Designed miniproteins, single chains, continued (5). Designs and how they scored, part 55

Each design is a single chain, and the fold is of that chain. pLDDT is the mean over its residues in the fold that is shown.

## One batch from the design tools (miniprotein)

Design m17897
Fold by ESMFold2-Fast:
Structure m17897 (fold): chain A 89 residues (1-89)
Amino acid sequence: ARARAEEITRELLSEALREVEPVVADFEVAAFTPEEEAVLAALSERDREILGRIATADADPATRERVEAAVAAALARLEPRARAAYAEL
């Protein structure tokens, strides 16, 4: 159950990050702390780069608003699939 839930969560996160990627493409990848690196180790290099760019972009209020909008849109699109996938656990 846990391993499958973690797999579903990673797949959904990866798809949400694809929608955010164009918003933060021009931002630098932030350096992660060792604790953050341990948590992110299961994610792809591409997904970690997008998260690093989001961290850098968070300092810009206009880009933060765009990231929040992109995340909200991704979650709205993915919620029915997430609900169905978690229900099958």
Scores: mean pLDDT 76

Design m17898
Fold by ESMFold2-Fast:
Structure m17898 (fold): chain A 107 residues (1-107)
Amino acid sequence: MLEEGKKYYEEGVKTGNPKLLDKAIKAYEEAIKEDPNNAEAWANLGRTYLEKGEMLVVDPDPEKQKEAVESFEKAIEYAKKALELDPNNELAKEVLKRIKELLGQTA
């Protein structure tokens, strides 16, 4: 499931297709069901929600904007969970850093 999730994530990012990111999310959720202590699965789930949020935030549709905010909130939650399990998880640190940069931007 972890490798399947990574494949869907990479395809979703390359094609700009949020439906492929949804498939990645499901694959990572299955990996977490099998091993809830898999920090890598939690970090990849967080990264996938971050990418989904970034894809949706540029859409002028208010429903897509709301979904983007919810995706960023989930990215924070899952990245923090990964760091609780593995404080040295670089992917989870990168997810939180990127979200902080996005939320800290003013203009």
Scores: mean pLDDT 84

Design m17899
Fold by ESMFold2-Fast:
Structure m17899 (fold): chain A 110 residues (1-110)
Amino acid sequence: LSPEMQEEIKESLIRMSRSIAKTTSQSEVEYQVGELLVELLEAETDEEKARIIEEIVDLVEQNIDNMTDEQLQAFAVTLGLLARRAEELGDDETAARARAVQQRLQARLA
């Protein structure tokens, strides 16, 4: 990952951690996404990176209805970054899915 991507992922994790602290219930999905983002930073092959990105997109999509506004905002940013990364890897299908889920998160905030 580029230094810019690493920093934005780190900032996304910090925002998610702060979002958890504002709720009365701990979000399992925030923890799981955080762990997958760390795995993405450590991944050595493009195939592994694409698989991890797809897994994060699926996990976020499955949990949209249970998210707070802060979580929706944080995950929308994360999915935008992951969509760009998937495009860099040539995984246009995963990139399109990430952008579609990002739009669903943004629609919930409207």
Scores: mean pLDDT 77

Design m17900
Fold by ESMFold2-Fast:
Structure m17900 (fold): chain A 95 residues (1-95)
Amino acid sequence: SKKELELRKKAYQKARDIGREIAELTGLDPEKVAALASQAAAAYFIDPEKGEKLAREFADRVAAESPENAEKVRQLVDEFIETMKKLLEEAKKLE
């Protein structure tokens, strides 16, 4: 449906926004960070459990490369996960 496509666009936009904030915070390659965040968002629409796993693995990888920012990175990824859960609940209401 048109509304489902709009929810998917919001998910990818949130992934890009979180990826940008993480890249700015950590000094890591913004293209690489954005790609990993977008992969997690895509996985949520195929398998929500896999999407959450990939999002948390992404947080752990970034935290390992930037340990001084680990708490803030995990907080930003948690905000992304909560946003994805809300968007998926909205998508279910369209069925």
Scores: mean pLDDT 82

Design m17901
Fold by ESMFold2-Fast:
Structure m17901 (fold): chain A 83 residues (1-83)
Amino acid sequence: MEYEVQAPLSEAEEVARRLATIAKVEGEATLVMEFESEDEARQAGRIIEEVLKREGLEAETRVEGTRLTVTARAKEASSGVIT
């Protein structure tokens, strides 16, 4: 029997904030979400990636059919090149 793990598109931003918190504490967090269509999965991935990047995290998204996998990693504190 198929399992559909639901995370409504409207909750993608909330889910992303939760994932960001976990990734900041643990250094890395992976989220897997199932959608009704590949288009919804892609849209959710974009929303989540934008939120994670805004939170200062490295975000990696993978869409396989209707399945979205997001890995968030805490970036090391780096000042980059300062002048």
Scores: mean pLDDT 71

Design m17902
Fold by ESMFold2-Fast:
Structure m17902 (fold): chain A 97 residues (1-97)
Amino acid sequence: MSKDELEMDVMLAMAQMARSVTQLAGQRILSQVTDPDAQQQIQDLFNQMLSALDQAIRDIERHRAAGDLDGARATHEALLTQMQALEAQIDAILAQT
């Protein structure tokens, strides 16, 4: 195994862990929201987060198969930025309820 493969394996493991954490956080947060409109908006945002994670996992796996560490890094950085933006939207909705 090359060092580049190990770095990409770590990125995959981190994305998979983030997916599991996002799934659990979504279940917990939605159970506490009583406003149906806020519940729907938060559900849609969690669905977007899970979709982004699933796409990033596939993209990193593809880059790993190609030996493209730079592509894997770019995908991982884009994922982190997107997740932060979606999380901020959830926090804003929760602050209104």
Scores: mean pLDDT 87

Design m17903
Fold by ESMFold2-Fast:
Structure m17903 (fold): chain A 70 residues (1-70)
Amino acid sequence: SVEEETLESALKYIQEVLEKARKDPEKYKGEAELVIDIARENLDYFKKVNPELAAKIEELIKQLEEILKS
């Protein structure tokens, strides 16, 4: 479905943001914070579309949050 394709694209984008934030957390802090906020706001919707993809997104968001705590 279009919704699942959108989640797959979102997962890939979040993975790219995570890689960037790991290399340079100060430079990518704003982008990472925005991504965390949007993903957390929509997480219940993501779970309704595809619970496995939603779980992967949630794991990446937790990793981003840990990077930003440093």
Scores: mean pLDDT 85

Design m17904
Fold by ESMFold2-Fast:
Structure m17904 (fold): chain A 87 residues (1-87)
Amino acid sequence: SAAQEKIKEIVEEAKKLVEEVLEELSPEDRRLAQGLMEQAERAVEKGDFESAEKALAQLATLLADQGLEEVAERLFEMAREIREIRE
């Protein structure tokens, strides 16, 4: 569907942003961030856009807690965009 394609593009862009800052995270937080990204990607493949939105929001919170506020804000915006596509 057009919605699935657009949400997939959002999640792919989110993955690129996260990959750029992975080295700034502790090894534990890198594993958590990678797990949340995998969760978002699997959710999109299954058409579970609510889980994709929640995964990106959780990832944004994790990055904000690590002081990566700009990337976190972008991820929150992406989560909101997924919500708007769903509504």
Scores: mean pLDDT 86

Design m17905
Fold by ESMFold2-Fast:
Structure m17905 (fold): chain A 98 residues (1-98)
Amino acid sequence: AAARRRELLERMERAAREMERMLEAGRSLEELLAVIRRTIDDPRARALFELVAEAAVRLDERVRAGEASLPPAEAAEVAALAERLRALAAEVEAELEA
């Protein structure tokens, strides 16, 4: 139903805004995951946000280290996360359209 889809999107938007504030405050990955778990009750949407949080934390750590480029192993891991993120986004979109 349209109402269920809208409510889920509103919850996801609130979670995204809270995560953004926490990242700016230097909060840990565990604290970000806790926000996702209490805010998003859909398992696939939750997994999507958990992957985004992990990617954001890894990028932040690299920026703080002052590294000019990612080592090949880390670059491959980030690429794998991006592919997983796209797959989960497609699954969530398909479910919301059903």
Scores: mean pLDDT 61

Design m17906
Fold by ESMFold2-Fast:
Structure m17906 (fold): chain A 84 residues (1-84)
Amino acid sequence: MLEELAKQTYEEVKAAMEKLKAAGDDKTIDLMARTAARAALTSTSPEDLAQAKAAGKAILPYVTDPKLRAELEAAIAEAEKKLA
């Protein structure tokens, strides 16, 4: 089910973000944020959209660049519309 897939993705990505933040690896966090935003905007399957949305939500609290943060928030909202 999409809900289970989204939960697994969220938990895995959140753990990865906590590790990257502790290491001070903001460049990798920003790269993951850009990747999640692109996936949320370009994915065509409900499974890929659900994973991209979950990953984006997990990454969002760790993004320090306000422009990238806004872009990721917009991408998550578009994925939510496509899943509705």
Scores: mean pLDDT 84

Design m17907
Fold by ESMFold2-Fast:
Structure m17907 (fold): chain A 60 residues (1-60)
Amino acid sequence: SPEALQAFQRGIEAFNARDYAGAIEGFREFLSLADPDSELARVARSNLRLAEEQLRRQLA
């Protein structure tokens, strides 16, 4: 869906800006709308995990 792709794009843009909280929001929104078995869902889960790890390090 267009909404899912926009959420994924926002997640990637936030991640590249080192806005890991924004990246988490974008990828979670994407995963709520997407087919969980899709390649993009696999990529989003991987990036979500990495964003969560980076956010924890920023808050330490």
Scores: mean pLDDT 88

Design m17908
Fold by ESMFold2-Fast:
Structure m17908 (fold): chain A 71 residues (1-71)
Amino acid sequence: AERAARVARLQAEADRLGEEIQNFMKEGEKLKKEYETKGDEAKQRYENVAKEIQSLRDEAGRLRAEAAALA
């Protein structure tokens, strides 16, 4: 019972991070358009969003791997 509950919580947390990743991807698309229009002014913001997306993907992958190991 506890194992199944833990798997469900890990999957739910990974899904929540997936939603955050999609939100940052939309922000990154907006910043990319600003970077193309305004030049270097938005470049660092765009790069920071890309790093945040990668960090969230790594965390979501870790949580999914833990859930799979417990299932």
Scores: mean pLDDT 79

Design m17909
Fold by ESMFold2-Fast:
Structure m17909 (fold): chain A 77 residues (1-77)
Amino acid sequence: DKSKELVKQLREAADKLRDGDYVGAGEHLTKAAILRAELGDYGGARNLAISAQQAYLEAGDEEGARRGLQEVSEALS
């Protein structure tokens, strides 16, 4: 169930943000964005993708930010 997996990814992202693991947060937020897109919630997917980019940039992980954006773009195409 994609909706159940989405809730799980969002909880994992929140846990990573609380722990200061911004790379981990970016990875889970990227997965949540893809799941939102697959569920037809393109606005929600966009917002989660922006949050993922912010998490990666906070970590200084420009390569992770680029990869996450590519993965979301693939899911939206």
Scores: mean pLDDT 88

Design m17910
Fold by ESMFold2-Fast:
Structure m17910 (fold): chain A 94 residues (1-94)
Amino acid sequence: SLIEKLEKEREEAIKKNKDFVTEKDIETQKRELELLKKKIEEFSKIKYSEEDIQRDQQIVKDHLQKVKAGIDLTDEEVKQAEESFLRLAAILNK
């Protein structure tokens, strides 16, 4: 599915970065996933146009490209990309 493809691309991009994941980060990621589930529930109530979907897809693609290139991202850039991904996940998984 589209969501499955986006998730795989994101995971591959993150894995290709140096020093991105430690075993300690897995426990932190579980807590982050719990918070993300709450955000997905909030975003599921947003009305989403085709143009909004394309915009968020482009933001996610640009973010993944930067991650694959090993570019050090600002907290704001990461937040923007995560919010775009969560909106896509909430709407497309209905």
Scores: mean pLDDT 67

Design m17911
Fold by ESMFold2-Fast:
Structure m17911 (fold): chain A 87 residues (1-87)
Amino acid sequence: PQDIPPFPLFSVLVSKEDAEKIKKFFDELGIEGVRIVETKDGYVIEVSPLALRKLVEKGYITEEELEAISQNPELLYPLLKKAVEKK
C-alpha cells in the first residue's frame, strides 16, 4: 500500500530462458537496478530507468529506444534481447 517506488519501474513478462540470459547480461556489466521475479505465468523482469540509461552509455541501446520504452513498456523485452545479442 505504501511501497510505491520513488521512480517509475519498467516490467515485462519474459521466458525462463531469456530471464536467465538477461540476468547474466546485466550482472556481467555490473549494472544494478534489475530484478527477475518468478511467477506462475513466467518470469518478470523489473528494470529501473537508471539501468536502462547505463545500457545507453555502454552502447547496447540508443536514447531513442529508451524513449520508446517509456511510452510502451512491452518494448523492453525485444530491446533487452537485442542488447544481449550485441554482447
Scores: mean pLDDT 75

Design m17912
Fold by ESMFold2-Fast:
Structure m17912 (fold): chain A 108 residues (1-108)
Amino acid sequence: MVPSGTGHYSETAEGKREFSLTISGDATVDIESASDVSYPLTSEGGSTGLSIVTEKGKVTKLVGFGSGPSEEEARAHAQNGLDAGLGLAKAEGLTVQEQVLETRVLPP
């Protein structure tokens, strides 16, 4: 699993693992899974983010984050992030417990 963009992976003292990926601006980004599946993503005037929270071999929380100049664009960006995360979890054979969309409308 090889995401493009900026990602952070951390492990807490409780064995909880979190991976976050932020994709923003006027960029085309390919996110590749372990199965070589690409998720092309192009955005303008907004950002798409993905947070994967794992615990004991499960994805306990998967968050698609989206921002944009309108609620519709922010929601589309958030859905793109969530769909990419679901594809990555499926490629790794992980069960997703919770799915969340987080949207933020940016001022003009």
Scores: mean pLDDT 54

Design m17913
Fold by ESMFold2-Fast:
Structure m17913 (fold): chain A 85 residues (1-85)
Amino acid sequence: SMAELQAHLEEAEKAGGLAELLKKLLEAVANKDVDAYFEARDKLLEKLDEIIKKTADEETKKEWEEDRKEYEKEKEAIKAKWKAL
């Protein structure tokens, strides 16, 4: 259920894993480091994949799979945009 997913995200946040990845994302943005940004984002998405697959219902899993595909499609477009900055 969504409540189980939220509880699992809160547990992961308390463990410090999400905070570390978010810090790396912010540092990459500040430094305009496109490669570091996508490395941190991909690790965050992989962690969310694990949590969602273990705790979410089938409807939420399907929604996440579609969102995940969208994030991958945007990767090359975002890289091009960031290199232009």
Scores: mean pLDDT 70

Design m17914
Fold by ESMFold2-Fast:
Structure m17914 (fold): chain A 91 residues (1-91)
Amino acid sequence: SPLQAALDQTEARAQKLIQEADKLLADPNASPQQVLQMQMSLSVLLIRLTVLAQIAKKEGDAATAARAEQLIDQVNEVISRVDERLQALLA
């Protein structure tokens, strides 16, 4: 479906951002500004995934909805780690 193609592209972007977040979190010299920018990038990705999941549910595309929800869970886990790092840097 067209939604499947959109999700495939969004999944590729999600994997790239997750890899960049892991690299940033492993860097002891990462600035609060860099961590905040990553948090913002992941939040935008989360909004896109949520919209794709809702469209898939409305169209009855259960497989695409399930994939989007799985990616939402994965992105939320990374956001939690980025948020913890940002809080530590601002404390």
Scores: mean pLDDT 88

Design m17915
Fold by ESMFold2-Fast:
Structure m17915 (fold): chain A 95 residues (1-95)
Amino acid sequence: HMMVELELVESENEEIYDEETGETIYVGVKVLRVKKEEELPKALEEAKAFAEALREVDGIAAAVKSEGNKIYIVGAYSKSKEAAEKAAEEKLKKI
């Protein structure tokens, strides 16, 4: 895939203790602005491919959404895959 023109506008990391599993969940959020509106579908497909690659790593969950000209990538890591998946989904819903 050809690289699209993206601007990293926000990068956040947080650490959550999950009382149900007793494990720490590490959550990261990247917010990317697509500089050209016509590139948004390609940028979203590239972000989804990146999320799929992240999910191949043990303990990592990843989710992607777009809103306007921005792409949101959420990754979560935990020794509990279920805790990581729940954290990534809940974080994406709050955005």
Scores: mean pLDDT 79

Design m17916
Fold by ESMFold2-Fast:
Structure m17916 (fold): chain A 94 residues (1-94)
Amino acid sequence: SAAEEKAKYDAFVEEVTRLSREVKKRGNGVISPEDYIELLERVIELAKELEFPEEVIELFKKAKETLEKTGDIEKAEKLFLQGLMAAADYVARL
């Protein structure tokens, strides 16, 4: 149901926020590419577990791949934010 999908989204956002805080705490406010890759791996696993659309999962995968290949944190962050927005749009359309 739409309510169940919204509950999954709320849980996802809460967990992503928690993980982001932990990464920033370890780096004293700075996120290294390695810590960001670990964060993205956990985000991808959670999105798969919650059965989000493949388009959402692929954006998180592209963010991770960008960091692994280029180290471009700004580009990876844009892709990560696009993934979060795509997840929000998916839930809003239910």
Scores: mean pLDDT 82

Design m17917
Fold by ESMFold2-Fast:
Structure m17917 (fold): chain A 96 residues (1-96)
Amino acid sequence: MEEEAKKIVDDAVAEIRRLAKEGVEQLKNSKLSKEEIDKLYREMLRRIGAVRDKAIKEIKSLNPSEEVRNEAISRLDAAFAEAGDELEKAYQEKKK
């Protein structure tokens, strides 16, 4: 159960980081209009949020100890915040 929770978190964190990197590269290297840049930024935030939410539901379904659950959610929240910051930075730089 603890190993299953760890795998869910590790897989979700990797996917969040992959999506953030993809979004950052698309924002930096694309010839997008201002409207398309805004849409891409919002879509990438929505996608990483969905990965986080799915992982949290999967963790809860395992009925882990409070300590394992809190650690898992903390790691997912940290990855989500980091990904959001990277996307925000790329988005703001692209608009300058």
Scores: mean pLDDT 85

Design m17918
Fold by ESMFold2-Fast:
Structure m17918 (fold): chain A 83 residues (1-83)
Amino acid sequence: SNLEALQQALDSLSEADKALKAGDFKGAVDALQKAKTAVSQLDIDPEVKKAVLDALDKAITALKAGDKKAAQEALLKAIATLQ
């Protein structure tokens, strides 16, 4: 169901946040990629979906650049936009 898919997306975003706070770079990237997959499957407003996916892409890019603060800010924006 769309509600179950939303719960999976939120769980993956929570996993990414915990990994970022723990300094687990690989875990954070993996969780963000899972979140992107889950969000892409959601039947929600297309503008909200695009905004969340764009924020997740920014978080992944920031992590690859070693910018944990920018990654955290982008992740929090994705969570706030989806909720």
Scores: mean pLDDT 85

Design m17919
Fold by ESMFold2-Fast:
Order: structure tokens, then C-alpha cells, then sequence
Structure m17919 (fold): chain A 93 residues (1-93)
């Protein structure tokens, strides 16, 4: 059914976000050992990734029934927030 397909999309998206958050936590722990140049490069990659995620979020939310949107939106917001926090940490002197 369309609802079963929507629920499958939700679960796939949530699992992907959870994996990305785990990778960000790993990068955050490694960042203090990196050069300023490596940290700046990652910060630029994260900025581009945030813009792509915002566009992906709009498309995914538009593809989901209203009842499934809040949990997915919160997961994307948490991921974006963690990426923004990592950018700030990477750019600290």
C-alpha cells in the first residue's frame, strides 16, 4: 500500500540519518588531531552537505503523509544542528 511504502521510506531515511550522526560523532572525536587545513576542508564539505540535506528534507517531507513528517523533520533538524556544531568546532583556533 502507499502507506506501507511511505513507512518504509521513513524508516530508511531515519536509519540513514542515524548512521550520519554516528559518523559525525566519530569525526568530532578525531578533529583535534587534524591540521587547520584538514579541519577547514571538512567544514566546507559539511556546509555543502547541509545545503543538500535541506533540499533532500523538502523532497522527502513532500513525499510523506502529514502524520509521518514530524519525526522525519526532527531527525533532519538534529542532523543539520550536529553538522553546524561540528563546523563551529572545526573552525575554532
Amino acid sequence: SAMEEAKALKEKVLASIKQLIAELDKLRKQAPSWSPEERKELAEQLRKAIEHLKKEMEKVLASLPEELRPEVEKAYEELIKKMEELIEELLQP
Scores: mean pLDDT 88

Design m17920
Fold by ESMFold2-Fast:
Structure m17920 (fold): chain A 95 residues (1-95)
Amino acid sequence: MEQLLQQIRDAVRRGSPASELQQLYQQLLDELEKKYEGKMTKEEIELLARLHVLSAATGRPVSQVRALLREQAKGDKKEELELATSQVKSLLARL
C-alpha cells in the first residue's frame, strides 16, 4: 500500500490525467476494502481512501486532513464524507 500511496502523490505532483488518478484511486479503494473488510464500514473505507488522496494533494498528513474536514463538517460524519467526496471530485476535474 505504501507504493500505491507514493504513486498517487507522484501523479498529483505531475498533474497526471484524471483517468490515471481515478485508476489509482480505485486500486487504493480495493486494497483498503481487502485490508479492513469486517473491521470498518463501507462508508468509513470510502472516507479513508478520500483522505489519503487529499493528503497526497495537500502534502498534509491524513490525521490533519481528517481534523480539518471534521471541523468544517462540525462533527457530522455524513457531511465529512460529502465534503471529502466533493474535494476529491474537484481535484480530479482540474486535471
Scores: mean pLDDT 78

Design m17921
Fold by ESMFold2-Fast:
Structure m17921 (fold): chain A 84 residues (1-84)
Amino acid sequence: SLDQEIIQALKNGDVDKAIELARKALEELFERVKKGNPSAVKAALDAFVGRLEELARKYMTPEQAEKFRDELRKYAEELVKKYE
């Protein structure tokens, strides 16, 4: 599953691969929730990013976890903007 592949990339310290896989997971989540109201869509994406940020902090250096978080938050905001 994508979740297991993300966890493995995080454990391996492969920030770029973890970001790529997490972006795919965010796109999949967005497609499932995009028919809801905008607030619920944003909340679902924010919660998902928060869960991945916790995992990144567990397995990666603080600097790697920050880069991972910032890239995912940026991507989630881009998905929400397309929803408008």
Scores: mean pLDDT 83

Design m17922
Fold by ESMFold2-Fast:
Structure m17922 (fold): chain A 83 residues (1-83)
Amino acid sequence: MKMVEIEVEAIEITLDSVKTVKVTVEVSEEEAEAIKRELEKGAVFFISSTPLPGQLPTDEQKKLSYTLDGELKELEIKSIEEI
């Protein structure tokens, strides 16, 4: 199956801030089309992370979370940058 990289805007919520970030994820062409369609419907994407105690989460610990057809999906993030 051919994989493609797409960029999406996601909301990262921390204790002291709410930020909009641009994330790159690698998905199948079919899943990329489904994601674009959900964004057109006004779907909101979020960053989730599981930091180690006493540490800020690294970019490698962050995942992109979204809902597709009523199911929660999580994708590994290839890159993340602030807008």
Scores: mean pLDDT 71

Design m17923
Fold by ESMFold2-Fast:
Structure m17923 (fold): chain A 74 residues (1-74)
Amino acid sequence: MTPEEQRLVDALMAVAEATSKKAVQEGIDKARKEKLTPEELLRAIVEANKKHPKDEPGKLSREEAREIARIALE
């Protein structure tokens, strides 16, 4: 992993734990469709959380976060 990829993986895991499962999934889906930058991806998850604030906490494995980070960093 590049240092940039590792930083994004750690940020994604932290944001997932701080937000809802639905918010994480919505942000990821938007990133896949619209090819978001890392900052835009993290912002999309935070904005999605405003719509789903009381849902189950999000969880990402390091493997899932790494795959998402690669999509955002392409």
Scores: mean pLDDT 73

Design m17924
Fold by ESMFold2-Fast:
Structure m17924 (fold): chain A 84 residues (1-84)
Amino acid sequence: DEKEEVIEFLESVGVSRELAERIAELLVKRGIVARSIAELVEAAGEDPELRALLEEAAEELRKKFGLKEEDVGTVLTLAAVKMS
């Protein structure tokens, strides 16, 4: 289940369950298939709602683990490679 995989990944890296579920729900509603998280990050550039949720997740990760904005993008890209 693509939705559950996204939720599990985001929780494992420190994103709240509530936010992880919101991101997964939006992906399903938009018909965004998890071919790669790199594609997901690119899609967020054209979808302000998705971008806002990803920015919120990035803030949670940065606060908890001290990740830089660059590192957040890398983590999301690596997760997509595993999901593909």
Scores: mean pLDDT 65

Design m17925
Fold by ESMFold2-Fast:
Structure m17925 (fold): chain A 108 residues (1-108)
Amino acid sequence: SLVEAARRALKEASGEEASLATEAVDPQGGRTAIAFTAGPLAPEHARALAEALLAAGLVSEADAERIAELGVRHLAIAREVNGEVATVAFEMTEEGVYEAVLERGAPA
């Protein structure tokens, strides 16, 4: 499952069991999202996590770079089980407020 793949990527990067939660980004859209909570991660661990997530195909290169720079607090990765593939962009504030922005992707 996508949750299991994400958990493996986090464990590979940080050496700890992933703090993963399944989060419904758009319940009406039938999408599945996986939220990563990385509150205790140091900046070097955030970078390693970003690289592992990129290698696993769970985030884009731009998202990985942002994760490494800001540190991961909330990261949602969306996959539609049926219908169209969706990506989730996230906005993180310095106060720790998280806002997810859902964007639908197409092959081209």
Scores: mean pLDDT 49

Design m17926
Fold by ESMFold2-Fast:
Structure m17926 (fold): chain A 91 residues (1-91)
Amino acid sequence: TVTVTVEVHPGKLTRVLTSSEPALMSDIQIRSKDKDFLASATAGPGQDATVTYNLPGESEKEVQAIGTVVDSATGETTLVKSEPISLEAQL
């Protein structure tokens, strides 16, 4: 089981990916609604990964967190995505 949490702060976006099972999470990316790459991180099995980046200003209205989970036993990769996060609530 994979849990994705994203925190939004003025000038910063923080994302946490947690695996409840011994799975490696890699290639964790924060992207804008136009799919621009903003930041990345990697987490080991059972470890939290936090991705923080500076918000480029009021032009960004929505971001999405994307990560890859690798099953250590099979080597299979699964793409996980957060729900889109609106930044307009931070008026």
Scores: mean pLDDT 54

Design m17927
Fold by ESMFold2-Fast:
Structure m17927 (fold): chain A 95 residues (1-95)
Amino acid sequence: SPREGGIRFTALAVRYVGLLVEAEINGEITREQAEELGKKFHELMRAIRAGDDEAAEKYREEIYKLIDTIPNPEFAERLKKEVDEIAAELRRLAA
């Protein structure tokens, strides 16, 4: 249902924010990087919900560029996978 989809979407968004907070605490990213990644991910989610595939791809590319500034390449690759997995689940819920 739309209500259940909204609850699941909120849980996915909370999970992503939690990943960024944990990474900041562990010294993998800065607070400024965490805030910018959070803002860009919010724009990506908004574009997916709107069915705007062009905007969604643009924000995904911007997120990837930000992740590529992270000094730890193993964490950067993991974060890219988490973003794509959460975005795929959101696409399934928003369809």
Scores: mean pLDDT 80

Design m17928
Fold by ESMFold2-Fast:
Structure m17928 (fold): chain A 94 residues (1-94)
Amino acid sequence: SKEDIDELVKTLQERLDLEALVDLLMKIYNISRQQAVDALRDEEQLKEILKKYNVSDEDIERILKALRQNREKLRAEAKARGVPDEQIDEALAG
């Protein structure tokens, strides 16, 4: 629903931990933990799940934009703590 999509986007914007996102995807779409993890690692898998649940192209783009912004925030915070870019890239790739 639109309300579920708004909650997902808000969670992506407010939370920097991937476990909260995994739990939310499992709850909203009734998918396995592994499917939720794979979806967060691969935008194409996330798009396929969202399309399967009749999420609009506009809302899919909104979710993907929020996910990309979340990854940039994680990168910026890790950089501020002295983590090298290569280690951040490895961690975000799963």
Scores: mean pLDDT 73

Design m17929
Fold by ESMFold2-Fast:
Structure m17929 (fold): chain A 62 residues (1-62)
Amino acid sequence: KIEELEKKIEELSEEINRIEKELQSIKDPSSPEYKELLERELETSVELLKLAVELVLLKKEE
């Protein structure tokens, strides 16, 4: 369970890094593309935080 959560957290962290790279390459911040990536980054960040909290709770059960 813990190892599976750690893997998911790593995957989400990599996804956030990819999104940040794409956001840096977009020259028009008012474009639908920029807005979509920004929303995706926020959603991924929230999911990462939820998994991080779950991991902390599982480790405290030891």
Scores: mean pLDDT 79

